# Ledger of designs, part 40: designed miniproteins, single chains, continued (3)

Each design is a single chain, and the fold is of that chain. pLDDT is the mean over its residues in the fold that is shown.

## One batch from the design tools (miniprotein)

Design m9369
Fold by ESMFold2-Fast:
Structure m9369 (fold): chain A 96 residues (1-96)
Amino acid sequence: AMTGRGEVEGGGPTAAGRAGQIASDFAYKADAVKGWGRGSIGTEGHMEGGPLAGNVAGGAASDGMYRAKQGEGWARAVGKNLGTGEGRGRGSPEPA
């Protein structure tokens, strides 16, 4: 469900907020069961959508959540693959 800015819930003015909530929910569950970290959610078998959903959400969630804990709102997960524009608007592009 996370495909970058505005496409996580179908695109819209609240896309970033929705992405953050979905990602944090995955992160929260992974933290409760095991392996709260990048790629941990999927690896630990936490998949809600499909074979890749857990891994994608876990990676995005841990990156964004980590940023949010350090500075501000969850929408800090920019340059990844979930909505990043509406909540934050700033962030670094993917490291190439």
Scores: mean pLDDT 38

Design m9370
Fold by ESMFold2-Fast:
Structure m9370 (fold): chain A 65 residues (1-65)
Amino acid sequence: MVEEEARRRARELGKETGAEAGVVYADEESGELLVSVRLPDVSPEVAEEARRRAREITEEARRAV
């Protein structure tokens, strides 16, 4: 559940920012999720916004555990 929601939101983030998709990693023991976004060719401002949103998705997923 938590992982699925994080993956769904990461995919939306990729579509919104034009990034190279969102990647979700799940830590098995703690249930911790990490969202990573690849931004190969975007402006620094867009990259910062995408990283900020990726962190928000990760924090929400961790809080949901």
Scores: mean pLDDT 63

Design m9371
Fold by ESMFold2-Fast:
Structure m9371 (fold): chain A 77 residues (1-77)
Amino acid sequence: SEEFERRIRIVALALYLLSKEKVEASDLAEEHAEKLEQALKEFEERLPASEEEIAEARAMSEEEVREMAAEIAASLE
């Protein structure tokens, strides 16, 4: 369904944004941080998301991402 696909895109974007923030705040070695940042950039380029979906993802907290991911997982069972 369209709603299900939208939720997946929003959660994926939110996870990407949270991961990017954690990489920037991490004490990882510079080489490892750069490789992870490159992977996150490639993920962003491949994800077909609207401006509205991006805005929703940016507004999500870690708790809200966890809740939405749980709802998606439940819908697959």
Scores: mean pLDDT 68

Design m9372
Fold by ESMFold2-Fast:
Structure m9372 (fold): chain A 80 residues (1-80)
Amino acid sequence: SEEVEEGRRAGEEVKNAKTAEEAADAASRGGGAILAARARGDLEAAREAGERVIEGVKASSLSEEAKEAAIAGIEGIVEG
């Protein structure tokens, strides 16, 4: 779905972010894709989009605290 691909792009942008601000902006776009999938009632697409954003966060150069916070935020959006 488009939301899953948007989540993938957001995850890649987080992974390649050079600043915390760039990472936050990319993660926010990923969160928007998850919310869009949920609004359509496509919980599977929301979960898949979330997984792709989380993959990017884990691969990023962010601190462990920033990664933990970002992952928790994305998981919260996926679950509601």
Scores: mean pLDDT 85

Design m9373
Fold by ESMFold2-Fast:
Structure m9373 (fold): chain A 89 residues (1-89)
Amino acid sequence: TEAYSKLSEEKQKALELLIEKVEKEFGIKFDEETIEKAAEFLLGVEELTVEVLTRIAAYLLKSKGIELNKEVLEKLKKISEEVYKEVKS
């Protein structure tokens, strides 16, 4: 995607890992249009944080009509923390 290709290597890795982990956890698959929108959000971000990753993951799930209850949000925070640790290591 165009926005994805403009991301730093760190941001590309973070988005790729985030998508893979969220797809696996919830048994879903995101289309390229949804991924491109997530990349556009991430492109506007100066610093990669767990909070930013969690907001992007929440956006991805909401795009699939998944309800963002407390249990879902807690899972997304854990996934975001895992992604953050992997890309910062």
Scores: mean pLDDT 85

Design m9374
Fold by ESMFold2-Fast:
Structure m9374 (fold): chain A 95 residues (1-95)
Amino acid sequence: MSEEEKREAAKRLVREVADAVAEAAEAHKDDLEKQITAAMALIGLSVLLLAIDNGMSVEEAAEGLRRLAEFLKKNGLDEVAERAEEAAERIEELA
């Protein structure tokens, strides 16, 4: 795999986590705390995508997703946190 192909694969996995966060936000639309948590997570994921495009390594991207997973677990979005951890593991396998 080329470095460009690895970055595109990492970005795809980050977008899949963003989709899971958006789905969790819709499932918890009446829970303000979970809505705020999801919004903050989406901002963090958008920053990760920009960072990958600007030279962040896939290893650093995986670390970013693990930090996001911890934040999501701490704020009651355990289902999305698990998906973020799985995405981080898959990104590390690209390195």
Scores: mean pLDDT 86

Design m9375
Fold by ESMFold2-Fast:
Structure m9375 (fold): chain A 80 residues (1-80)
Amino acid sequence: DRLKEILEELERRYGEDEALKPLIEKAREAIKNGDWEKAALYIVEASARAFIKALEQGDTKAAEEALNLGVEAARILAEL
């Protein structure tokens, strides 16, 4: 359930971003198929890319928010 919430937050912030949209869609499909490990991996990757993009744009708050989502998803993955 928490991975779905993290995915919804990423989709709300980055669902229209050309680079992140395919990763978000892959994570959603993985959840649909019950592939929680794959879903968590795609969420971590999307969060990492969002973090890098925010840093490149000088948006430290967005970078911290993306990092926090990615770290949480990675912790969930480690417990699977």
Scores: mean pLDDT 84

Design m9376
Fold by ESMFold2-Fast:
Structure m9376 (fold): chain A 91 residues (1-91)
Amino acid sequence: MTLTFEAAVGTTVTAVARGDHEGVTLLVILKNASGEVLERKEGTKKGEVFTMTYTLASAQTVTVTLLAAAMRDGEIVDYKKLVATLTTTAS
């Protein structure tokens, strides 16, 4: 399973996860610098790209966590985690 991250543009954060396995469950968590959760998005991939877009009210530092898990019979058979710290800028 391949997990990739795309960069922030202006005050918008876009996280993209791609899996090569059917039944991949994807979770994206966006936190501010104080550790507060700003957004959490979960979805199941079956041959598709998972995208999360969140627009911040101002330029700030955020931590984006991407979690991707391929599940079979209720167990995780493949797992990827990517964490990035981004500083958004005024456009």
Scores: mean pLDDT 66

Design m9377
Fold by ESMFold2-Fast:
Structure m9377 (fold): chain A 86 residues (1-86)
Amino acid sequence: SLAEEYIEKMEKLFEEYEKEAKELEKKKKYKEAIFLLQEAEGLLGIIRGIAKLEVKDPEELEKIDKKYDELMEKLKKLIEELKSKL
């Protein structure tokens, strides 16, 4: 479904940004890792916004919103952990 495609896009974006942020963290580039994760938060918001324009089924929109909320929570926790190292 179209909703599944948007969920997959959000998951792939999260995975890529998490991977890059962890590589930066290994190099002790904590500020750069935080900025990268904050960029991911913005991009997830954009994907969700576009999905809401294209997906018409309320139940499918709820699945998108649930995945967005889950990924945003994970990003916020990663950012908090990195901030603790500053």
Scores: mean pLDDT 90

Design m9378
Fold by ESMFold2-Fast:
Structure m9378 (fold): chain A 87 residues (1-87)
Amino acid sequence: SEEEEFLKAAKEHEETALAEARAVVANGVPKMKELYAGLDEEEQEKLKAILKEQAEKLRELAEFAEKKGYENLAEAFRLLAKAYEEA
């Protein structure tokens, strides 16, 4: 199941999750801002809607990870969600 695949990945990534999330944010946010600036107003609104939906999904994954005891992975998902919400 997707849950079982997630839990396997969580165990493998728990120790590195925060460092990986920080790297994704540091490299991804400038690229996302550049992409956003190149879009028309209608495309910008569609991208904002997609990013908001992804942020909500990441926060759900963070809550699930925290309930399973993967605190670094939970913080990593929250960091990514915040980056999407602030895009």
Scores: mean pLDDT 80

Design m9379
Fold by ESMFold2-Fast:
Order: sequence, then structure tokens, then C-alpha cells
Structure m9379 (fold): chain A 80 residues (1-80)
Amino acid sequence: SSLARELAEKLRKELIEKNRKENEELLEFFLESIGEAVKSLLDYWKETKNASPQVIAENEKTLEQLEKLREEKRKKREEE
């Protein structure tokens, strides 16, 4: 009975770790997708000249914040 509990706990820990990694991969994919969408919009605005310098600067700051968040997530994974 104790052996069954030890095996169940091991399987539970393995499942939690797998789900954690899958969630981290999904978050990274989302952050990358948002970053690419903002880049595409900035490129469009720069080509068409249809946005003020302030709007461009604000969206460039958003890209910098997204990249910083991705780097922080990467560093946390490297510390594990």
C-alpha cells in the first residue's frame, strides 16, 4: 500500500512537470505571436506614414516590454 502511494506521487509529479512545460511553451508562443503582430503593424505604419511618431514610439516600447518579458521567462527556465 505504501509502494502504491509512492508510485502515485511520482506519476503525479511527472504529470505536473509535463503540464508546466506545456503551459510555458504556450505562453512563449503567445508572446512571440503578439510581438510579431505588433512588428507587422509598426512596419505597416512606417511604410504608409499613417501614424504619429508618438504612436510608433509607444508601440516600440510595447515590443521592448514583450521582449523583456520573454527574456525573464527564459531566464527563469534556465534557473530550473
Scores: mean pLDDT 77

Design m9380
Fold by ESMFold2-Fast:
Structure m9380 (fold): chain A 71 residues (1-71)
Amino acid sequence: MEKERKLAKEKTEETKEKIEEMIKNGASIDELSLLMQETEKELREEGVSEELIEEAAKELGEHLTELVQKK
């Protein structure tokens, strides 16, 4: 459980950095959403619990919303 939580958190943090980089490169919201979906799929494939995957998705969505709304 704790190992899976740490993995989910690390993956979420990496994806947040990638989202910021993609936004700087002019990526669309649709492209960013696809990246978030891919991250959820990867976590699910690794056997991470749905609760942790949902937490990761919420963190990514919140981060994206903050970046987009500030524009």
Scores: mean pLDDT 78

Design m9381
Fold by ESMFold2-Fast:
Formats: structure tokens, sequence, C-alpha cells
Structure m9381 (fold): chain A 84 residues (1-84)
């Protein structure tokens, strides 16, 4: 299923770019407990996305999708307004 692989690859790469940018922007702001919690969740989400990318390289589409959804869930906890 090449179409599913390409779709997952696009979502994972976008998530990695967006997550890294979010971490950079957070680093420019004064520290707070809420921002530190968000930073840790973003770092965890990025690790999950990196693992999802490796799973895709190994042809493990189902594992890659599960890791992607877990990463999205971690970030959604801090951005419920974007959950629809």
Amino acid sequence: DEERRKRLEELIEKGLRDGEEALRLLAEQPPSPKKEALRRRLEEAIRLLERAREALKEGKLEEAEELLLEAVGLVAEFAPEYEA
C-alpha cells in the first residue's frame, strides 16, 4: 500500500517540522511550569515521530500509524481548541 505509506510519510515529516518549530518558539519565551510541561510533551512527540519514520522505512505501516497517533495525542492535550 504505497499510497498509505506516502500519506503517513507526509504527516510524519510535517509533524517533525512543526514540532521542532514549536520547541524553538517555546525556547524564546520565559520559562513557566505549563511551558515546561508542553516542551516535554513536544520532545516526546518528536521521539515518537522519529520512531514512526523508522517504522515506515521498515515497511511497518501499522506501527508507524500508531506512533503518529500517539504523538498527535500528546500535543492535543495542550491544544484542545484544535481538536475537531
Scores: mean pLDDT 79

Design m9382
Fold by ESMFold2-Fast:
Structure m9382 (fold): chain A 73 residues (1-73)
Amino acid sequence: SAADREKAEAALEQGREALAAGDYDTALGHFIAAALEYQRLGDEEGLRRALAELGRVYEAQGRHALAAAYRAQ
């Protein structure tokens, strides 16, 4: 639904804000929520975006191998 898409978009934005603030746990939570919503909606582009953002959080934490795994989607 449009409401579910809006929630997924809001979660991506909140995740980016948390990542910029260095709040990695909060960022992970938002990006995981976005990924699950995009997957439920069948939104392949949205899912890829959310998974790439998860990779960015892990990269920021210095977890390079884990970051690479998420970016390979």
Scores: mean pLDDT 86

Design m9383
Fold by ESMFold2-Fast:
Structure m9383 (fold): chain A 78 residues (1-78)
Amino acid sequence: SSLLRQLQEEGERLRKKIEEEREELKKSSKKLLGEAVGGAYELGGAALESADPSAKEEAEKLREKGREIIERARKEAE
């Protein structure tokens, strides 16, 4: 066995580990982004209802959409 073959095998293992960590970072980033966007929708709904109580139905739709975005982001990260 040559040193060159050992280095090639080591390089393949390192590349696979980098790819795995990259996928984990992508999943974590997507989850965080989804939770941030969903949270903004929930906050927007609460703010809308506080500013205009007649817009309660529209406010609830925003909050519901926010919850759906958060739930989807969390499930897709599992």
Scores: mean pLDDT 83

Design m9384
Fold by ESMFold2-Fast:
Structure m9384 (fold): chain A 63 residues (1-63)
Amino acid sequence: SMAELHEQALELAELLGKAEALKKLGPDATITTERVSESEVVTTGSNAAGSVTVTKRLPESLW
């Protein structure tokens, strides 16, 4: 169903955001991921050196 595909797309966006934050900050980073809308996921990572924010957006026209 479209709802299942949408949920899978959001889960993928969360995983990709987390992976990008970890790639930039390293494996010791603390990662927090939040769905800020039906089409947007924000991942914030931090470590001793600083922080990074990664935003992933889904095409709204598909949902």
Scores: mean pLDDT 81

Design m9385
Fold by ESMFold2-Fast:
Structure m9385 (fold): chain A 120 residues (1-120)
Amino acid sequence: SDEELEKEAKKLLEEAKEKLDKIQEILEKAVEENRPLSKEEQEEIVKLVEEVAKIVEKLIELAKKSKNPELKERIIHDAKLIVDQLKTLIDYMKLNNIEVPKKMEELLKKMEEKVKEAEK
């Protein structure tokens, strides 16, 4: 049902937000301590971004299952907000001279392409 799709989409959005918040906390600590990311912090960020990418894919699949155009557009918009937040975090890294893991930029590009395709 559309109600069940909406509840699942909301849960996925909240999970993505929690993961993005964790990335932000790791980045803010490195900036406050005026240091580069440790290898462990880089690996944790990449893992969190991979999990966010899976959530974005799940949101797009939920949108495809909806017969309600308004709900579909809302879910796709929420997926876009997640991608835009990740882009903002990458921009924050660049502004603070923190090296962005190549995998993180590759995952962002993949998510942007998937969201753009879903908007068609």
Scores: mean pLDDT 89

Design m9386
Fold by ESMFold2-Fast:
Structure m9386 (fold): chain A 102 residues (1-102)
Amino acid sequence: MEKGKELYKKGLAYLQQGKYEEAKKAFDEAYKIYAKEDKDSPELGRVLINRSTALENLGKLDEAQKDLDEAEALAKKIKDDITRSMLLIGVSVGKISIERKK
């Protein structure tokens, strides 16, 4: 999953730069890789949460909400308490941000 990890890092770098369309594209490619290799991976959850942030900044609130719903469902399957809690915190922050814009 090295390519997925590199695309995820590239997406994070674009988010930090405010390049939301480029961030979304990088996360779209990371999603495809992680979803194919392990659809229940914590890495996929992180991609979904951060893609949601890019989508929210692009005004695509319904798409951002769908990513957060998928990340929440995925997080609930994670057995590691710390990893699950970190993902659920990310989901909660994203959902609050979207609700404020509706």
Scores: mean pLDDT 87

Design m9387
Fold by ESMFold2-Fast:
Structure m9387 (fold): chain A 100 residues (1-100)
Amino acid sequence: MMSKEEVEKREELLKEMLEAIKNENLKELFKKLSELLGEPLEEDDFTEEDIKAIKKAVENTYEALKDADEKERAILLEELESLLRMVLSINKLEKEVKKK
């Protein structure tokens, strides 16, 4: 489970990602996503469907956080990170298959 400091840092990154989505700034969105996941990510590596899924996950998690207590916030942020890492893993697998 995340510490309080890790929860607060991830909530700030999520807020910054939401602002990037509202401003249609995909470069800033992927910059913040790279910071959250600890891996360099570029918009050109993702399909339109992947980007839509990422945006929806960020928006849904932010809405859920409004009514969440401290423990629920940690769980929601861990679930978001897991979902985003799954999208990244699928994207990497598809990219490697296309290399054949």
Scores: mean pLDDT 78

Design m9388
Fold by ESMFold2-Fast:
Structure m9388 (fold): chain A 55 residues (1-55)
Amino acid sequence: SEKELEEELRKLIDKYGLDKYPPQEVLDEMAKKFGVSVQELLSRLAILQLKLRRE
């Protein structure tokens, strides 16, 4: 679900930080798990990083 994807993206930000992308293999596995492209996943991650910087 979209909520589960957002929760997993927040965990990635907690683990790897706001200024770094997760390793490519982690992104590929998550994209496959949620049925999205890596490009879409990176876009969602960037939006979430921006929101978290404003919190």
Scores: mean pLDDT 79

Design m9389
Fold by ESMFold2-Fast:
Structure m9389 (fold): chain A 91 residues (1-91)
Amino acid sequence: SEEEIVEEIYEEAREKLERIFEEYKPKIEEARKKGDVLEETKLRVRALGEMEGVELEALRKAKEKKLSEEKIKELLEKIKEEIRRFSKKLT
C-alpha cells in the first residue's frame, strides 16, 4: 500500500538523519570547546546540507514509487519536522 511505502521511506530517512546527527554532534562540540567558531559554523552548515540531501533523496524515491502528491507532501513534512528537531539539538 502507499502507507507502507511512506512508512518505509520515512523510517530510512529518519535513520539517515540520526546517523548524520551522531557524526556531526561530537565534531561540533569539539570545535565549540576549542573556540573555533569558523570550524563550528562549517560543520553545522555541512550537517544541515546532508540532512537536506536526505529530504531530496526521499522525494526522489517517493516519485519513483509513484506516490500521490498528497502522500509526498505528508512524507516531506514529517522529514522536515525531524530535520528541525535534530538541527535544534546541534545548537
Scores: mean pLDDT 89

Design m9390
Fold by ESMFold2-Fast:
Structure m9390 (fold): chain A 89 residues (1-89)
Amino acid sequence: GAVSEAIGAGALAALESTDEQPEKMARAAYEVAGGGKPQKTRSGAWSAVADAMARGTPEQAARATLKVAEVSGNPKAIERARRAYELAG
């Protein structure tokens, strides 16, 4: 639905901008989505968001996406993630 689409768009935009900060993004996604071993790649951050979508609530997925977007510093990602968070709440 709209929430999943907005979350996906936010996470993808964040990952596109984060080659220089993959560890920070992976850590942020890990801290929000659940306690596993932190991933040190941007794909790890995306996997954490995907896991939250599959196993968590829309709120948890939206929060994970917003955290990843904030760490990336990508304004487009932050805007999309914030929209997803508003739709989930």
Scores: mean pLDDT 61

Design m9391
Fold by ESMFold2-Fast:
Structure m9391 (fold): chain A 56 residues (1-56)
Amino acid sequence: ERVERQAEGTAEAHREWAGLSDEEYQALLDRHTRAMRLAEEKVEESQKQADELAAK
């Protein structure tokens, strides 16, 4: 709760400081979130292959 509030406050401050619109800022967040999810999926696939190959 408190940590989440601070994170949102920091993000808002960065948005205002950078002069981004709400839509531009949201698009950047969405892009970053999607990229992070794709990266995690690739890591999990690599982990499964390693497990199958090494020790199962």
Scores: mean pLDDT 65

Design m9392
Fold by ESMFold2-Fast:
Structure m9392 (fold): chain A 84 residues (1-84)
Amino acid sequence: MEEEIEKARERIREARERLPTADKEEVLEILAELTLTLMSLSVLLQTAKREGAPKEVIEELEEEIERAAEAANEAEAKLAELLA
């Protein structure tokens, strides 16, 4: 679980670094990666809650889900701008 959380953090960080200068194709790739990251984190959070994981782990997952969602919203906004 910790390794999966760390991989999610890396993906979110890389996405945010790439997004400001990304073209339409790159934004679509970033959005797809962030969407998959969000889905993976959501499944992990559900599993953690079901298995009675420590509050600290649950909070860490919730924080990363929020960060991934924010990054995805930024990517969607940029895609909308590029499509306009």
Scores: mean pLDDT 84

Design m9393
Fold by ESMFold2-Fast:
Structure m9393 (fold): chain A 94 residues (1-94)
Amino acid sequence: SAAEEAARRRHLALLLIEREAGTDPEVAARLEEMRRLGEEGERALEEGRLEEARELYERAVELAEELLAWAEERLAALPEAERAELEARLEALR
């Protein structure tokens, strides 16, 4: 189904991000910024700074959406052999 294909593409995109984070410093930096924003959001929430926590979480979500969009676009341009490797890794997780 379309929903199953969309979920599969998302899982492949996440596996691609994980792989690229080991070799691409820009991908690694984006993941680190997302973690930092999440940690700052949690701290703001614990301190009762609800509006600041919301803004920090919204920025983290925006970065996550940008990273996913980048990964899905890159996935579409991958050589078939590399895509097959990611698909094999996804099957191994089942």
Scores: mean pLDDT 83

Design m9394
Fold by ESMFold2-Fast:
Structure m9394 (fold): chain A 62 residues (1-62)
Amino acid sequence: SPEELVAKTREAAAAGDLDAAREYVAQHPENPVAWRILADALEAAGRTEEAERYRKKAEQLM
């Protein structure tokens, strides 16, 4: 289920696994959820400015 995959990837990303988030975006570049996961991962890594940019991209699908 997409919801389970999202939750699992977010957990991995929150634990510092940026590769999981990046791979999800690579597999689903048109899916705004994938970009939100990457943004959350970047925020957890202290990359707040980049996280904000990707979050806006996810919502607007820029």
Scores: mean pLDDT 75

Design m9395
Fold by ESMFold2-Fast:
Structure m9395 (fold): chain A 83 residues (1-83)
Amino acid sequence: GREAAEQALEAAREADEEAKKSGNFGAQMGAGVAMVAAGVASSLADRSPEAATQTAEIATRSAKGAKEAAKKGLDDRSALQTG
């Protein structure tokens, strides 16, 4: 639970930094979603480790999508689908 949440938060932070460097709005939106999901996972880690792990997996996928959008210049719809 906690490890997964921490990993997801770091992935989300990396995605946010790359999205900001790219100037791509879709990448920035995807990174924002990943940050929120990672924060939720972190808040759940002590109370519901299983739910925290599942939420962290969603955050990690969103972060991956945002990084790919930043690198490839994908639109916001593509970033949201890939997350």
Scores: mean pLDDT 74

Design m9396
Fold by ESMFold2-Fast:
Structure m9396 (fold): chain A 84 residues (1-84)
Amino acid sequence: LDEYYRELARQLRDSLPGLRETGGLRELETIRVEDVDSEAARDYLKALDDVIAASEDLERLTVTRISSEEGERLLRERRERLAA
């Protein structure tokens, strides 16, 4: 999970300068794991807040809440795809 959050946070941070120049996103769909309180999860949430703040014309925000169990399942499936 922490590695997954670090990657998501990095992707959000890497896109942030471009988003600030264009007025941000009109629609944002993302995930939040309910039962995870880690430094990586906090970094992800901070990066998400920065993207939302940069999105002046944000019309729709969808945050899908998932359990830590579902988050671990998604990470496992991703690792299996990368190993093939």
Scores: mean pLDDT 65

Design m9397
Fold by ESMFold2-Fast:
Structure m9397 (fold): chain A 61 residues (1-61)
Amino acid sequence: MQQEIDQLRAQVGALSDRLDRAIREMVERGASPEEFSRTAQELVDELNRAQDRLLEAERKA
C-alpha cells in the first residue's frame, strides 16, 4: 500500500511539472487565450484525477 501511495504522489508531482512546462511553452510561442485555456484545462483535469486516486489510496491504507 505505501509503495502505491508513493507512486501516486510521484505521478501527481510529475503531472504538476508537466502542466508548468506546458504553460511556459505556450507563453513562449504566443499561444491564443483559447488554446491556453484548453491545454491548461486538460492537464488540470488529468492532475485532478490523479489527486483523487491518491486520496482514495490513502483512505484505504
Scores: mean pLDDT 79

Design m9398
Fold by ESMFold2-Fast:
Parts: sequence; C-alpha cells; structure tokens
Structure m9398 (fold): chain A 68 residues (1-68)
Amino acid sequence: SKEELIERFAAIIKNALEDAGITVTDEQARKIAEKLVEKYGLDEEAIARALGPAVQQFIATGDVDKIE
C-alpha cells in the first residue's frame, strides 16, 4: 500500500541520514518519503533511484520543502 511504501522508505531515509551523521526525526524522514511517493506514485524503482538525491538535498538544505 501507499502507507507501507512511505513507512519503508522513511526508515531507509532515516538510516541513510544517520549513517551520514545527520540527526533526523521520524516525522522529517516520513515527509521526505511522502514527497517521493507523491512525485513517483507506487513506482518503487523510481523512488529507490530518487533516494540518494533526496538525502543529499536534505543534507545540503535541512529543508524537506526543497526536496524535488
């Protein structure tokens, strides 16, 4: 489901940011995942390809709203 995809990708995003030494809340990670699901729908491969760029944008900006 859409919610299961958001939860799964939010966990991946949080782990990636924590591995980079960035503290992030569950809510922030979830919002990043929600933006990706809104942009790519249920296309798991497209979302997976966008994870790296999204994580890098958040590291650079600290702002979920700037992730496109």
Scores: mean pLDDT 81

Design m9399
Fold by ESMFold2-Fast:
Parts: sequence; structure tokens; C-alpha cells
Structure m9399 (fold): chain A 117 residues (1-117)
Amino acid sequence: GLLEEARKLYEEGKRLFEEGKYEEALKKYKEALALVRKLPRSPEVTELETEIEYNIGEVLIKLGREEDAYAYFRFRADTETDPRYRAGLLRKAGEALEKLGKDEEAEKYRAEAEKLE
């Protein structure tokens, strides 16, 4: 089914990421995300979607696409209702800002994340 296909693509993406094949990993993560978004909502589907989206942001950082990574993590943080996942997304947005040389803005994101944990 679509969930099994999404999980397979996600696992392939993680393997490619571990091998340093970041563009290929991004492609697999996006394919997995497209499938998971077609599924009926459930805790399992929502958890997998969140994991894939987090790893898309991670690969964007590795590719040196810091502006894209920042936009991605910020959008996800603004839509995340679980404070622990939101804190992680805010820290990753801060990491992308640091790589962009926006250290003062990055510190504000780290402080916001710390208050959620």
C-alpha cells in the first residue's frame, strides 16, 4: 500500500543521506512525502510525515541551501503543535540562520526552543 511504499522510499532516503548522497536523499524524501500526504490522517501517518519533513530540512542544510532550510524549518515550526517537535524545528531554523551569518536571529530561535523543553 501507499504507507509501505512511503516507508520504503523514506528508508532509501536515509541510506542515501548516510552515504553522503544528499541530492538523491532529498529526491527520495520528497517522493515519500508526496505518498504520505495522500493517506488518511492517523497518528502513524502524521509521525512519518513529521520525520520525513525534518529530514528534508536536514538534507537542505547539508546541501548548503541554508535559505531553503530556514524557510522549511520555520514553516514547519509554525504549524507544529507538539512542543518537543516544535523545539527541534526551531533549533534547526536557528542552525540554518547561523550558516547564513544571522547569529543574532539564530540565538532568538534557540531561546524560543529552550522555553518549549
Scores: mean pLDDT 84

Design m9400
Fold by ESMFold2-Fast:
Structure m9400 (fold): chain A 69 residues (1-69)
Amino acid sequence: MKTTFDEMIDFFIELLKKLPPEKALEVIDQLKRMIDTLKAEGVITDEEAARMKARLDEFKAEVEKQRAA
């Protein structure tokens, strides 16, 4: 099920769509590092971290495809 953190990631993805591709990729990388830190500190579960990172990876793939085209 979606958590509050999953909803936060959805919100950030919508904001990232308004940014240039290069800046969006930079922010995605920073968010993934934050997720890894929260997981390491025990704030979120492995499953929550995996879902959040999967969403960011899906959006990153879309941005990279747009850049490659």
Scores: mean pLDDT 77

Design m9401
Fold by ESMFold2-Fast:
Formats: C-alpha cells, structure tokens, sequence
Structure m9401 (fold): chain A 120 residues (1-120)
C-alpha cells in the first residue's frame, strides 16, 4: 500500500504540475490522509475556480483506488494573484508505515521556487 500510494502520488504531482498556472506541488501523507498543497498563479476568481476543480479531479482520478473521498479543500491567497490550494483526501485503509507525516512528492517551477523564497 505505501509503495502504491507513493507511485500514485508521484503520478498525480506530475499531472498537477502540467496544469495551467501551477507553480508547485507538495504531496504529504500520514496513516489516514494524503494532502496536496498546490501553489497556483490565478489572476481572477474564474481562474482560481478552474484550478481548484482541475487539481481536485486530478488527485481523485490518480488515487481513486486508494481513497475513500475528499475530506477538505481550502484555498488562500499567499501573494498577489498567487494561491495555495490544499486538498485533503481520506485513505480507504490506514497505512501504518506512514504514521509519521511523509513527503511523497515535491516539485516546483523556477517561478514557484522564487515565490516560496519571497514568502519565507
């Protein structure tokens, strides 16, 4: 299960990074949940809504057999026109090997890295 989740999370991260406006993605998991933190450039509410929908859909499709469903979706503006979207998914079965939080995938564009450095 842990190896299967790691593979699915990496695939989801690659697909999410290909979406318009995505600057970065971090996928973390614990025993019961997998969380996607996605950094997105969205100039308006319509672009933000489209990004949220695409990210949620991609995560659900890629982890379909491993998740019970979407537990939470949140978005927050972290810089002008730059949003952090957090998607939390509940695992169907606990994965004891992930009892401590584990980073399964992490990727950034050069622009995304610069945004993170500016926020620190």
Amino acid sequence: LAAELERAAREAAERIMALPGVLGVVVRADERRVTFRVLVRAPDEAALRAAVEAIVRTAEETLRDLIAGVAAVASREVAPGVWEIVVTLELREPIPELADMTTLAEAYTPEGRAVLEALA
Scores: mean pLDDT 84

Design m9402
Fold by ESMFold2-Fast:
Structure m9402 (fold): chain A 83 residues (1-83)
Amino acid sequence: DLEFVEELAEEAAERVRREGRELGLPEEEVERLVEELRRELLEGGREIINKGGEENLSGEEIKKRVKELAERLTEEAIERLRE
């Protein structure tokens, strides 16, 4: 479900923006990382959904894998902000 991936992308974006704001970083730099995160999550989420269908995974397992991807990408973006 692409709507689910987009919802996770918005949640991840807000978390990255909040961290960037707390760190006092320029808006342009924060938004660049948010755009990269959104792109990677949407592409990766589509791949997980497609592969999950091929492997006959449950919708719950597919959602779990997409959430794990979202958490991983969000932590990577926050790490880049802190460096």
Scores: mean pLDDT 83

